Designed miniproteins, single chains, continued (3). Designs and how they scored, part 103

Each design is a single chain, and the fold is of that chain. pLDDT is the mean over its residues in the fold that is shown.

## One batch from the design tools (miniprotein)

Design m11816
Fold by ESMFold2-Fast:
Structure m11816 (fold): chain A 86 residues (1-86)
Amino acid sequence: MEAALRAAEAARRAARAAAESGPKGAPGAVAAAIGSAGALAGASLGEEHARRGARGAAGGAEAAAERSGTEEAKEAAEEARRAAEE
C-alpha cells in the first residue's frame, strides 16, 4: 500500500520533469502519468494490485527519465523503482 503510493508520487514527479523538458520528453511523461494512475488504482484494489501498480509506476518513471534525460526525472525513477521493489 504505502510502497504503491510512493511509486505513484515518484512517477508523477518524473512525468512533470519530462513534460517540462520539452517535446522529446512528452512520451515519457505520458508513460509516467499512466503508471502513476495505475499505482493509485492498484492501491485502492488491494495488496496484489498495489504491487502490480507500483511496478507499472516504476516502468513509467524510467521511461520519463530515459526520454527527458533530466536529473530530476532520473532521481524520481530511482525512487519509484525502490518503492516497487519493497
Scores: mean pLDDT 78

Design m11817
Fold by ESMFold2-Fast:
Structure m11817 (fold): chain A 71 residues (1-71)
Amino acid sequence: LSLDEYLVLDALRGLGGATAAEIARTLGKSVATVRRTLQRLEARGLVERVPGPRPVYRLTEAGRALLDRLA
């Protein structure tokens, strides 16, 4: 897990669910960097994209379990 991936997962744990823009603001990163990181985490099954008019991301059970092991 990269540092960027860890920080995005940790931010999502705190926020419960968030857009890429909200995560970017929280972490002080560009929206482009956060979107790329979210795409990698989604491909790994660690986050899920919530269907709806705005793309909201949440931790999966696997993502939460991974953070619990790293804490």
Scores: mean pLDDT 84

Design m11819
Fold by ESMFold2-Fast:
Structure m11819 (fold): chain A 95 residues (1-95)
Amino acid sequence: SNLEKVKELLEWIKERAKKELPERVYDVFSVALDLVYKLFAPGLTEDSDVKEEVIRIVKVASELALGMLYAEGFPEEDIEALRKFTEKIIEEIKK
């Protein structure tokens, strides 16, 4: 199903984030992805564009995670790591 495909892509994104981001940045981003997915899931149907919905979830989750990192006083390098990771992963999904 398209809902399962969205979940599979989000799990792939989490695996990439775990490898590429600092541990604490990954933890915050992973929680944000789970929360945003849970909020968006009721609106997903078999007619949903899987890539478009995943990109939307990633963008919202990234903004939420960035807000949390700023609130907790994370270093600039951690903020930039998440920004660059998000840009890169969205570009890969669009292909």
Scores: mean pLDDT 87

Design m11820
Fold by ESMFold2-Fast:
Structure m11820 (fold): chain A 62 residues (1-62)
Amino acid sequence: FEEGDVVRATEEVTMVGKRLVTLKKGDEVRILKVYPDGNALVQSLKTGETGLVGLDYLEKVE
């Protein structure tokens, strides 16, 4: 995973930012930044909201 990647949630997961936002399985997000702790700052392509998500819940779009 790297900045600019478009990835999908593999299951329902909560984005943690200024608000808690639930991503549904299959929702696509853009990676804004990858952190060394295994989290990424992502932006929802549906809502435009940003938050932290664990990389283990994401997969690359083919």
Scores: mean pLDDT 79

Design m11821
Fold by ESMFold2-Fast:
Structure m11821 (fold): chain A 56 residues (1-56)
Amino acid sequence: MSPLEKLLKLIGEVLAAIGDVFEAELKGDEEAKKEAEKRLEEEKERLEEFLKEIEE
């Protein structure tokens, strides 16, 4: 698997998590929003660690 392919996958995960936060906000589901915000932070950390590992 190429580094670029992995990078695009990680970016996609972050974008999906952002979408989930907005969806939970629109539905007024505070529990789902907290879970989505936590997942967003975890996915952002994974992306940042990957970017530190690879200069692509």
Scores: mean pLDDT 80

Design m11822
Fold by ESMFold2-Fast:
Structure m11822 (fold): chain A 65 residues (1-65)
Amino acid sequence: AQEALIEGLRALNAGDWERALEAFVRAYKADPEFTRRVLEHLAQHDPWNAERARRLLEEVERIAK
């Protein structure tokens, strides 16, 4: 269940936007509340990934709708 979330975090740290987006979409479909909280936490507390985490959250919610 959390494998997609870990994959997304690794892709985000590697700068691989497409892989991060696909992994976080899978994570969100499996556990939307937990995935949203993780991305919101990164957007608020990780200065290097904050903008990317915010954009990922917006895109993931749009795609998973």
Scores: mean pLDDT 79

Design m11823
Fold by ESMFold2-Fast:
Structure m11823 (fold): chain A 69 residues (1-69)
Amino acid sequence: YKIVIKGTDLEASDLEGIPGVLEVKVEGNTATVIVKTDNIDEVLQQIADAIRAKGKRVGSVLKVEKVEL
């Protein structure tokens, strides 16, 4: 899956520790995450929890796309 999220003060290190995450790219307030998972809803929750654990805010999920990895 390819996930694009908007948040405040996002860093790649905020997301790299999540199981199944293969790549994280942060550009401004947008993070693009490539993840291999059978449960996308669980990964979306883990992303939100990881960002909140760092005292940061998740704004919007802009895109969730199934990609061949």
Scores: mean pLDDT 77

Design m11824
Fold by ESMFold2-Fast:
Structure m11824 (fold): chain A 67 residues (1-67)
Amino acid sequence: SKEDEELLKKLKEEAKKIPDEEAIEKLYELMKKAGYEEREPSEEEILALKIQIVQRPAVEAERAATA
């Protein structure tokens, strides 16, 4: 649990470095690919995507090891 809290803090700090415009652009790309109607993303969706962007290299490495 302490490790999860530590990771979450680091993810949030790194996420703050990502511009909102970058996250919004990526969300629009995902909406188009999923067949959803284009709409303005919420602040929660923007933050969640920023965290995913920061987290993704570690997740991809883990998936490659378990595939």
Scores: mean pLDDT 69

Design m11825
Fold by ESMFold2-Fast:
Structure m11825 (fold): chain A 92 residues (1-92)
Amino acid sequence: SAKDRLIERLEKELEYAKSQGKEEVAYLLEKFLEIAKNLENLTPEEIRERVEAATREVMAKITDIQEQFRIRVIADAYLAELLRIREAMLAE
């Protein structure tokens, strides 16, 4: 399923972030993985709220502007994909 493919990609990206010592990125990806695994039990609004909350928490810990932009790009991409998968489930 699209959900299972997203979970696999998040797990691989999480391993990579950990291998690079990118703790803030790893934390963000762990939160997205939790959302993806619980996707059927969340409304689109709850998905948006949880992604934004995790992103804000991570952004508060980062002082490098380039890293902040990278975090926002990652968050926006995963939010779009999580919403797409959830909306497809709701249409069934």
Scores: mean pLDDT 87

Design m11826
Fold by ESMFold2-Fast:
Structure m11826 (fold): chain A 65 residues (1-65)
Amino acid sequence: TTKEAAAAIMVVGLGIETGRKITVKIEGNKVTVTVEDATPEVEEALRRLKEAMESLGLEATVELL
């Protein structure tokens, strides 16, 4: 759905802003965002991203490796 497209665009934007390679997995209404070696700034940005995705009705999960 359009919500999945919005989630993908948000992840791309975050990757551009943080300069990090971010892995995203979208399965129906569930979005999993994985980042390896995240800095505190990246973790904060990911938390805001999760809130934004949840506001669209998506189930967002953030994984830090």
Scores: mean pLDDT 71

Design m11827
Fold by ESMFold2-Fast:
Structure m11827 (fold): chain A 87 residues (1-87)
Amino acid sequence: DENEEILKQAEELAKLLEELGDKGEALFKKGLALYEIGKYEEAAKLFFEAAKLYEKEGDKKKALIALGFAYKALGKYEEAEELFKKA
């Protein structure tokens, strides 16, 4: 199943990123994979968590991008567009 392969590859990449100390990127990549396979609620949750970690790390642009993806996953496209423009 292509969707299962997408998720598996993202899980493997996320594990490597977490081992390298990049928890925010790991959550963001898992969120993208969940979004691609239509698991929007789970994707949004991971995007919000990634945004929180990026904000804590001082990476405001990555935080805005992650928030934009979270809002997009929730179907809030107008809010997502505004967040992407600020990034």
Scores: mean pLDDT 84

Design m11828
Fold by ESMFold2-Fast:
Structure m11828 (fold): chain A 87 residues (1-87)
Amino acid sequence: SGVESLRKQLGELTDQAVAALEAGDRERLRAIKEEAVKLKEQARKLGDKGTETAADLIARASEAALAGDRQKARELLDAARELLAKL
């Protein structure tokens, strides 16, 4: 149940990250990065490496977007979505 809740939160966070990237919302991207880092730590404590990896991808995507690398950000968010769909 804890893992399912984290995966749902990461799915929602991925959708928010895509919207923030398209809007160029830097403040929202910073907030998303911080939340992804927190969810990554929660996944690590539960021992679910797949969910931890998805959270890491979202955090890295937000960082890439903040650095102006929109292509890398999109690739990382796509990878997070694909991973979450297979978990």
Scores: mean pLDDT 89

Design m11829
Fold by ESMFold2-Fast:
Structure m11829 (fold): chain A 75 residues (1-75)
Amino acid sequence: SSMEEKLKELIEKAKKAVESTKDPELATNIAKMAVREVEEELGKEAAEKVGKAIVETLRKKGVPEEHLKEVEETA
């Protein structure tokens, strides 16, 4: 569906953005912004899906669990 395709594009865009920086705090802020933008445009369920995918990417980058929780709570 067009919604599934758009979610995949948003997830990939957000992953590339958070991977573009070595700063964990900046990566976290980029992730929170991406989740908020998705919620504003596509609603809470879409934001939760994007948030979960971004959290996994941030975890692989070594971002602290405290910051991961902040991203998760943003959705």
Scores: mean pLDDT 81

Design m11830
Fold by ESMFold2-Fast:
Structure m11830 (fold): chain A 55 residues (1-55)
Amino acid sequence: TARQKAVDALMRAVRAAHAGNREEADKWLQEAEKAGMSPEAVARVRALADEILAA
């Protein structure tokens, strides 16, 4: 389902951020938006990814 694809994309973005890969994290955040995830949810995960990458 579209919801499953969006959630999977957000989880991949978090994993990419943990691996130090900014470009891959941004790619998966875009995929989550395309799959219909709310802008608010995407923004929260982007903020989390930024914190992980800054650590």
Scores: mean pLDDT 82

Design m11831
Fold by ESMFold2-Fast:
Structure m11831 (fold): chain A 55 residues (1-55)
Amino acid sequence: MNKEQADRLYQYGKKNFEAGDYRGAVDAFEASLKLDPDNREAEENLKLAKEKLEK
């Protein structure tokens, strides 16, 4: 999979999370993981973003 594209999506997800856009963060982290499923940090941040969104 394209690791560079996955990393860009991961960084975008982090930026959305920091801005309080948890939905955008979830979408970006999910897209990143589809390209690089071994990104443990994206998986962990996805879980955190989903937790924030479902509060």
Scores: mean pLDDT 81

Design m11832
Fold by ESMFold2-Fast:
Structure m11832 (fold): chain A 71 residues (1-71)
Amino acid sequence: MEEAERYYKEGKKAFENGDYQKAVELFEKAIEIDPESPVAPEAYELLGKAYYKLGDRKKAIEAMVKATELR
């Protein structure tokens, strides 16, 4: 639980620094550790934005849909 929040915070920092590939990896780790975490909807939303920045429109849409379903 606390570990998922840590990866989420690190992923958000990577995203803010423009390191979208690292952000994807960290958000995927956060979700893998605790898919039902309170940060999971936010992790999926930022994962979708990171995929969009990387040009992967299909994965971006999939992640954003997951974020909406978890709210």
Scores: mean pLDDT 80

Design m11833
Fold by ESMFold2-Fast:
Structure m11833 (fold): chain A 59 residues (1-59)
Amino acid sequence: AAGAVALLQRYAGLSPAQAAEVARLAREGRFDEAAELLQRHGGLSREAAMAAVELILTG
């Protein structure tokens, strides 16, 4: 959902393109890859990154 992408930009500091890539990977079932991008580009811990992936799937 668009709301999850906006939350990634706001809380993780991701660009719109990075947030969209994370959302796409999560929807394709590539949760670990999505979480790794959140950790590297958003500065999130692995736990916070996994929680963000869940928000993408449920939002």
Scores: mean pLDDT 75

Design m11834
Fold by ESMFold2-Fast:
Structure m11834 (fold): chain A 87 residues (1-87)
Amino acid sequence: LKPGEYETIEVDGKKVTKVEPLSRGLELLAKTLARTLGLDSLIEQYAREKARQLVEFAKKFKPDEIVIEGEEIEKKIVEEELKKAGL
């Protein structure tokens, strides 16, 4: 997967959506910028954008399960946005 992408796979008869975090190159760039501007705000903005895209994807494909990969802070923000969308 490319950064910000997700895929839906079928595992044991259920639809599972996997979310890819930042690419390795984008991770390096994000870490550099985050050290300059404050790590949390940049990661939060990125995670919220990914979450919005995932919400639209989940509403369209209606997966049975969503698996979020990445840093703990990214996971938390994505989970909060999914909860706001009723997912």
Scores: mean pLDDT 62

Design m11835
Fold by ESMFold2-Fast:
Structure m11835 (fold): chain A 80 residues (1-80)
Amino acid sequence: SMMEEAIEALRKVKEEVEKNPDISLEEFEELLRKAMEPILKKLDEEEREKVIDILLKAVEIAKETGDKVAALDKAIAELE
């Protein structure tokens, strides 16, 4: 399932963030882009819009709270 691949990609980003908690917001956004781009290209229109919305909300949470791990946990929960 492409959705399961999306969840797994986000879990890998979370693991990377947990190993490197001092990464910038810009580096965080780049990690998300690189992890998710190949998955987004394979999704249909409806699923792509849903995943993009979830990712944008995660970036907003990370920006507002400084908690990148909590942002990723929220994104993963929304996709499950």
Scores: mean pLDDT 83

Design m11836
Fold by ESMFold2-Fast:
Structure m11836 (fold): chain A 59 residues (1-59)
Amino acid sequence: SEDRRRKLAAEARALAAADPERAALLREIARTLNAMGDYIDEGIKKGDISLIKKHKPVE
């Protein structure tokens, strides 16, 4: 959901401010999560629910 993405981005920014040595890694993780979300959203838009079932994220 949109709220979850905003919360993760805010947490990543806070961690980057507190741990500058890992800032680059945290930004890369946030970028990857956003790209994955876009891919899933496109699958839903096209009605292909099997993509979600095959690539379900680990909780």
Scores: mean pLDDT 63

Design m11837
Fold by ESMFold2-Fast:
Structure m11837 (fold): chain A 63 residues (1-63)
Amino acid sequence: MEEALKKVEEEAYEEAKKNGGYIDPRTAARLVRRAVEEYGLTPEEAMNAVAKGILKAKQDLLK
């Protein structure tokens, strides 16, 4: 489970980094759905992991 959260964060991080710290809402919804279906995460857990990935990408782009 912890490993699944890290994978979702990393996917969101890579997508956001490619797009200047932003993820399209449809892409974000797709990442959440995939995390729920593939890893058995709750929607809340998946959304939180995606948000953390986006935040990390924004922080990295400011450096």
Scores: mean pLDDT 80

Design m11838
Fold by ESMFold2-Fast:
Structure m11838 (fold): chain A 73 residues (1-73)
Amino acid sequence: SLEDYEAEIQEGILLIQAAVALTTARNHPDDKEVIEEALKVLERYREQARALGLEDTVAKIDETIARVKELAA
């Protein structure tokens, strides 16, 4: 259905945005401000995914957040 297509597009956009945030963090793993900003935008994307009922997308963003947190450790 059209609704299924809209969900797939929204998931794709959020996952691309999450991947960009992770890539930025990986390119600057020693920059605390970059890591903190990446975590802030990822939490924003997570809440957007949750509001849309995209539970699998929320789980994937949670994995991305964990990967960024590993860079800060």
Scores: mean pLDDT 86

Design m11839
Fold by ESMFold2-Fast:
Structure m11839 (fold): chain A 59 residues (1-59)
Amino acid sequence: SEAEELIEKAAEAMKKGEYEEAVKYAREAIRTAQEEGDSGGLSRAGAALAEAEKLLSEK
């Protein structure tokens, strides 16, 4: 799904140290999953956002 693609982009951004970009992708994934009614995608996107925000706060 589109939400899954955005979650993957967030993960790649985190691997590259682009934590602000990862937060943006994760937030977009949450919105997309909500619009699609994808409860699994919403859970995964939420986890990705939490991880990205944690890494960003450690800068």
Scores: mean pLDDT 83

Design m11840
Fold by ESMFold2-Fast:
Order: sequence, then C-alpha cells, then structure tokens
Structure m11840 (fold): chain A 68 residues (1-68)
Amino acid sequence: GREAAFRVARDTLQAAGVDEKTAENIARAIVDALLGKLPPVVLDIALKELNELGVDGEAVVAKVREAL
C-alpha cells in the first residue's frame, strides 16, 4: 500500500545518502505519481532530482512499485 511504498522509498533514499526532508519529499512524489494522484511529469522530475543526487532513480521506482 501507499504507506509501505513511501517507507521503502524514503529508507532507500536515506541509505543512499539523501537527507531526511529531501528523501521524504521525493518519496511522496514518486508514490503519489505512481498511484495516479499526481501527473506523470512529477515522476520525470523526481527521477531527474535523483540523478542529480547520484541515485539510480529507476531502481528506486522499481522497489516502490514492488511495495505498492
């Protein structure tokens, strides 16, 4: 569900060195975009932000999809 997917995304990002607030914001954006609550462009923006942070955003999204 949404809460489990959010925790997986947040914890994965924090383990990759992303600060708590940024990890929570990106995790929420990814989860809500994948649930269709936000436009698809939000997912593209989140992936770009993760790439700028040196994080494999596609791998994070795959884990989030498994937890949904």
Scores: mean pLDDT 85

Design m11841
Fold by ESMFold2-Fast:
Structure m11841 (fold): chain A 94 residues (1-94)
Amino acid sequence: MEEAERLREEAEELEEKDPVKAAELYFKAGQLYFEAGDLEKAIEAFEKAARLYEEAGDLVGAARAYFELSLVLNKAGDADRAREAFLRATALLE
């Protein structure tokens, strides 16, 4: 948890200065939260990563973040949001 929180805090500081780096750190924080079973924080982190990658034009990074978001949402029991995230990820790669 401490490592995931540190990565999230660093990402927040970098959002305006280096949005791609911020997205990378949010993505890593999301993975650590998911591994720890904190689905709510994992969802938040992957949503921020996907948004920042999309805004920066990193479509591959955004797609990867949406795929991870879909998996976490499905595990959390939110099938509708999981499907939406999956479709968004696939649309970015077309």
Scores: mean pLDDT 88

Design m11842
Fold by ESMFold2-Fast:
Structure m11842 (fold): chain A 74 residues (1-74)
Amino acid sequence: MKAELRERMRESDVLMGAMLQEALDAIEEFKDDPEKVKKIAEKTKELVEKYERGEISAEEAAELMGKHLKEIKE
């Protein structure tokens, strides 16, 4: 139980950092496409706010962002 809690907290920090970096990289890549930038920025804000409110986990936020970015790039 103690190890699981520590692992989850550590994973949350890493996953949120990775999600934010991936979103920033995508915004920079598509900065001349306002529709794509808007979609990425709105999703990032939504996921960060939900995570801060405890509505979703960092793992879930990272998965949702990855899926959203993949759809934008395809």
Scores: mean pLDDT 75

Design m11843
Fold by ESMFold2-Fast:
Structure m11843 (fold): chain A 60 residues (1-60)
Amino acid sequence: KAEELIKKGRQAFDEGNYEEAIKYYDEAGKIDPKNVEIAKLYTAAKLLLVGDQLEKEGFV
C-alpha cells in the first residue's frame, strides 16, 4: 500500500513539485515507518524544497 504513495511522490518529485512529493512520502511513512527508503526520499524532497525556496526568494 505504501508503494502506491511512493510512486505518486516520485512522480511529483520528478515534476519539481517537492511540496506535493513530501505529502505523499509523509503518508507512505505513516504506513511503513521502518522503511528507510521512504525516510530517505522524504529528507531529499525537504532539502530540495528548502534549496529551491532559498534560490528563488533568497531569504525564505
Scores: mean pLDDT 76

Design m11844
Fold by ESMFold2-Fast:
Structure m11844 (fold): chain A 70 residues (1-70)
Amino acid sequence: MDEVERRRREKVREIADEALKKSTDLLKQAEASSPEKEGELIKKMEDTSRELGERGLRVDRELTEERREL
């Protein structure tokens, strides 16, 4: 099996678990907050999702670079 592919799956799983935890916390806060603050929390959730997506792409790129050394 490709070492890079195995490490990529492991890192992606870690990021996915972190994303799920953060998304669940933000959704729970949005449900518990007033309607006025709900919009602000939804926007923060979208920003967090985007940041985690970019982080995932960065990890994929770094692992592609590492493949050159493996």
Scores: mean pLDDT 71

Design m11845
Fold by ESMFold2-Fast:
Structure m11845 (fold): chain A 89 residues (1-89)
Amino acid sequence: SKAEELLKEAEKLLKKAEELLKQAKEAIKQGNYDKAKELAKEAIKLAKEALKKAMEAMKLAGDDKELVLRAIGLALRAIGLEFDAELLL
């Protein structure tokens, strides 16, 4: 379904954002604060895009409780990732 496709896209964006956040934290450990901020900003952009896709999937899921719960889970994960990345700015 279109809702399932949006959830898969959101998951891919979140995995990329999580990898960028890991790289940002590593850059901080190396004293490269400019690189860390660049990576954190990119992670925030991807997390926001993932949140939008998860919310769209939730609207399309309608009465499918399983898809709605999956969309909520991805949305919460995106919000948490954005919060964590913003702490590095």
Scores: mean pLDDT 89

Design m11846
Fold by ESMFold2-Fast:
Structure m11846 (fold): chain A 95 residues (1-95)
Amino acid sequence: AAPPAVVGVTITTRDGVTHRMTLDLSGNAVTPDGTETEMADAFATVVRRAFEERRTHESIERIEVTSVLGSPAGEAAAADLAARLDAVFAEIAAA
């Protein structure tokens, strides 16, 4: 197995509420169509669908992604996921 790429995701709403979650990005996920994908891609896809269906992106001020373990793999995974989530927000805000 790949080294652990454990990241913390912090979502801050415009009302100042903070939601925290921890994700292990070291593995692959299977999408609903049966295609294997990186865990970061699967998470970004779920976030995009939630925002498109519920317009919850309008209540979100920022998302921060940080490495929990400080490993090089975790730091790289955190930066990649942060970039993917920024792209999702930009696309939905423009639509």
Scores: mean pLDDT 66

Design m11848
Fold by ESMFold2-Fast:
Structure m11848 (fold): chain A 82 residues (1-82)
Amino acid sequence: MEMSEKSLEVLKLINEAFKYLREGNIDEALKLLEKARELVSDNPKAAKLLDEAIQYLKEGNIRMAMGLAGMAAAELILAERK
């Protein structure tokens, strides 16, 4: 079903955001996480984790944002393979 395409796109956006976060480019990472959040409506757990990641990133807490976005990615991978 279409869920596979959406999950893959969200994972790509989260991975791209991680690249920017490692480089300290918070603005680009934030844009990518916001886009990932918009696409992840079919997975409430991943959506909540991305919401929390976005809030921590807006507060400048990059470590917490990366952790929460990573948890969202893991949730999507588990859901995609089940």
Scores: mean pLDDT 80

Design m11849
Fold by ESMFold2-Fast:
Structure m11849 (fold): chain A 65 residues (1-65)
Amino acid sequence: LDEVRKLAREIARKLYEEGMTPEEAVRRAVQLALDELIKKGKSPTVEDYRAAREGAEEAVKEYEA
């Protein structure tokens, strides 16, 4: 869970810095973080989705403030 949260946070930060809107950065970061779990042979759970979304939203809030 901490790994997926951290991954989504870093992806969202990068996408926001590249010019994506906060909403787009969060949505894309969640998708990419979960895709990385699938590539590692793990099935994403509801908890993984929740952690990814929290991480992505935290990153965007820090840069928006």
Scores: mean pLDDT 77

Design m11850
Fold by ESMFold2-Fast:
Structure m11850 (fold): chain A 57 residues (1-57)
Amino acid sequence: MLSPAELEAEIHLALGLMAEALGMRELALRQYREAIALAPADSPIAAEARERLAEIE
């Protein structure tokens, strides 16, 4: 069961992916950074968000 913070991080990751698909780069970067900030460092959500952020930056 995900904690509320992990669930919020997952929502931000999903929003980042959607923003990226729509060409909204600034929104995608913001959402990925928020996902990283909310997720535990060892979380798969944090790992995915970091990988996505690195691809855009």
Scores: mean pLDDT 80

Design m11851
Fold by ESMFold2-Fast:
Parts: sequence; structure tokens; C-alpha cells
Structure m11851 (fold): chain A 60 residues (1-60)
Amino acid sequence: SSSTLLGQANRAVIAGDDDRARELLRSLGMPEEEAERWVATLRRQVALGREASAQRRALL
């Protein structure tokens, strides 16, 4: 399903495999340029989330 493939793409970005994420998004019919923007946006969000989580863990 589309939601399952989006979940796989999300996990690929988290693992640092942006090529795999774009491949999965294109298999859903997303144009290459749109897939690249999606991956870039998610990568920024993941990086920000990790920063916030690291700060919370450091404070305990």
C-alpha cells in the first residue's frame, strides 16, 4: 500500500539511504524532482528530531 511504501521510504532516509527512498517514492508515481524535495525535507526533520532527542537525553 502507499502508506507502507511511505513508511519504507521514511526508514530509508533515517538509515541514510536517500537513493532507496527516492526509488520507493518514484514507484508510487512521484516525479523525480518531487521525490528529491520530499527526501530533503524529511532528512531535515529527522536531523532536527535527533537534535531535540539528544538534548532531552542529556538532561535526563
Scores: mean pLDDT 76

Design m11852
Fold by ESMFold2-Fast:
Structure m11852 (fold): chain A 55 residues (1-55)
Amino acid sequence: MEEGRRIVKEMLIKDAVEFGLSEEEVRRHLQNAVDAGLITPEEAEEILKEIEKLR
């Protein structure tokens, strides 16, 4: 299992919930992770949906 995907997901969920990141800020962080090759665009969409479920 790719550790980069897990780390991005866990950190971004924590920051979004704890610091109240907007959807736009979450999308920017996810796009940066895709551009860095840490996650795929499909994984970014799944992480966004997970964050929305927690709000």
Scores: mean pLDDT 76

Design m11853
Fold by ESMFold2-Fast:
Structure m11853 (fold): chain A 70 residues (1-70)
Amino acid sequence: HMYRVTATDLTKEQAEKVAEYAKSLGGKALILEGPKYTVVATNLTKEQAEKVAEYAKSLGGKAVIDKITP
């Protein structure tokens, strides 16, 4: 089972840190620029998704975890 984390309300620096953390766990990450930055992290296990979401929240952002089923 694979999971996706959408982290929002981040600064550019915070978004880069969340994206690098997700990649360090073996996931993929995409950074989207807007009024605030968003990170979409994919190819994560449930445990990895929870860690990425908690990290984003610890930086002051918000995070949503979605289960991806084939």
Scores: mean pLDDT 84

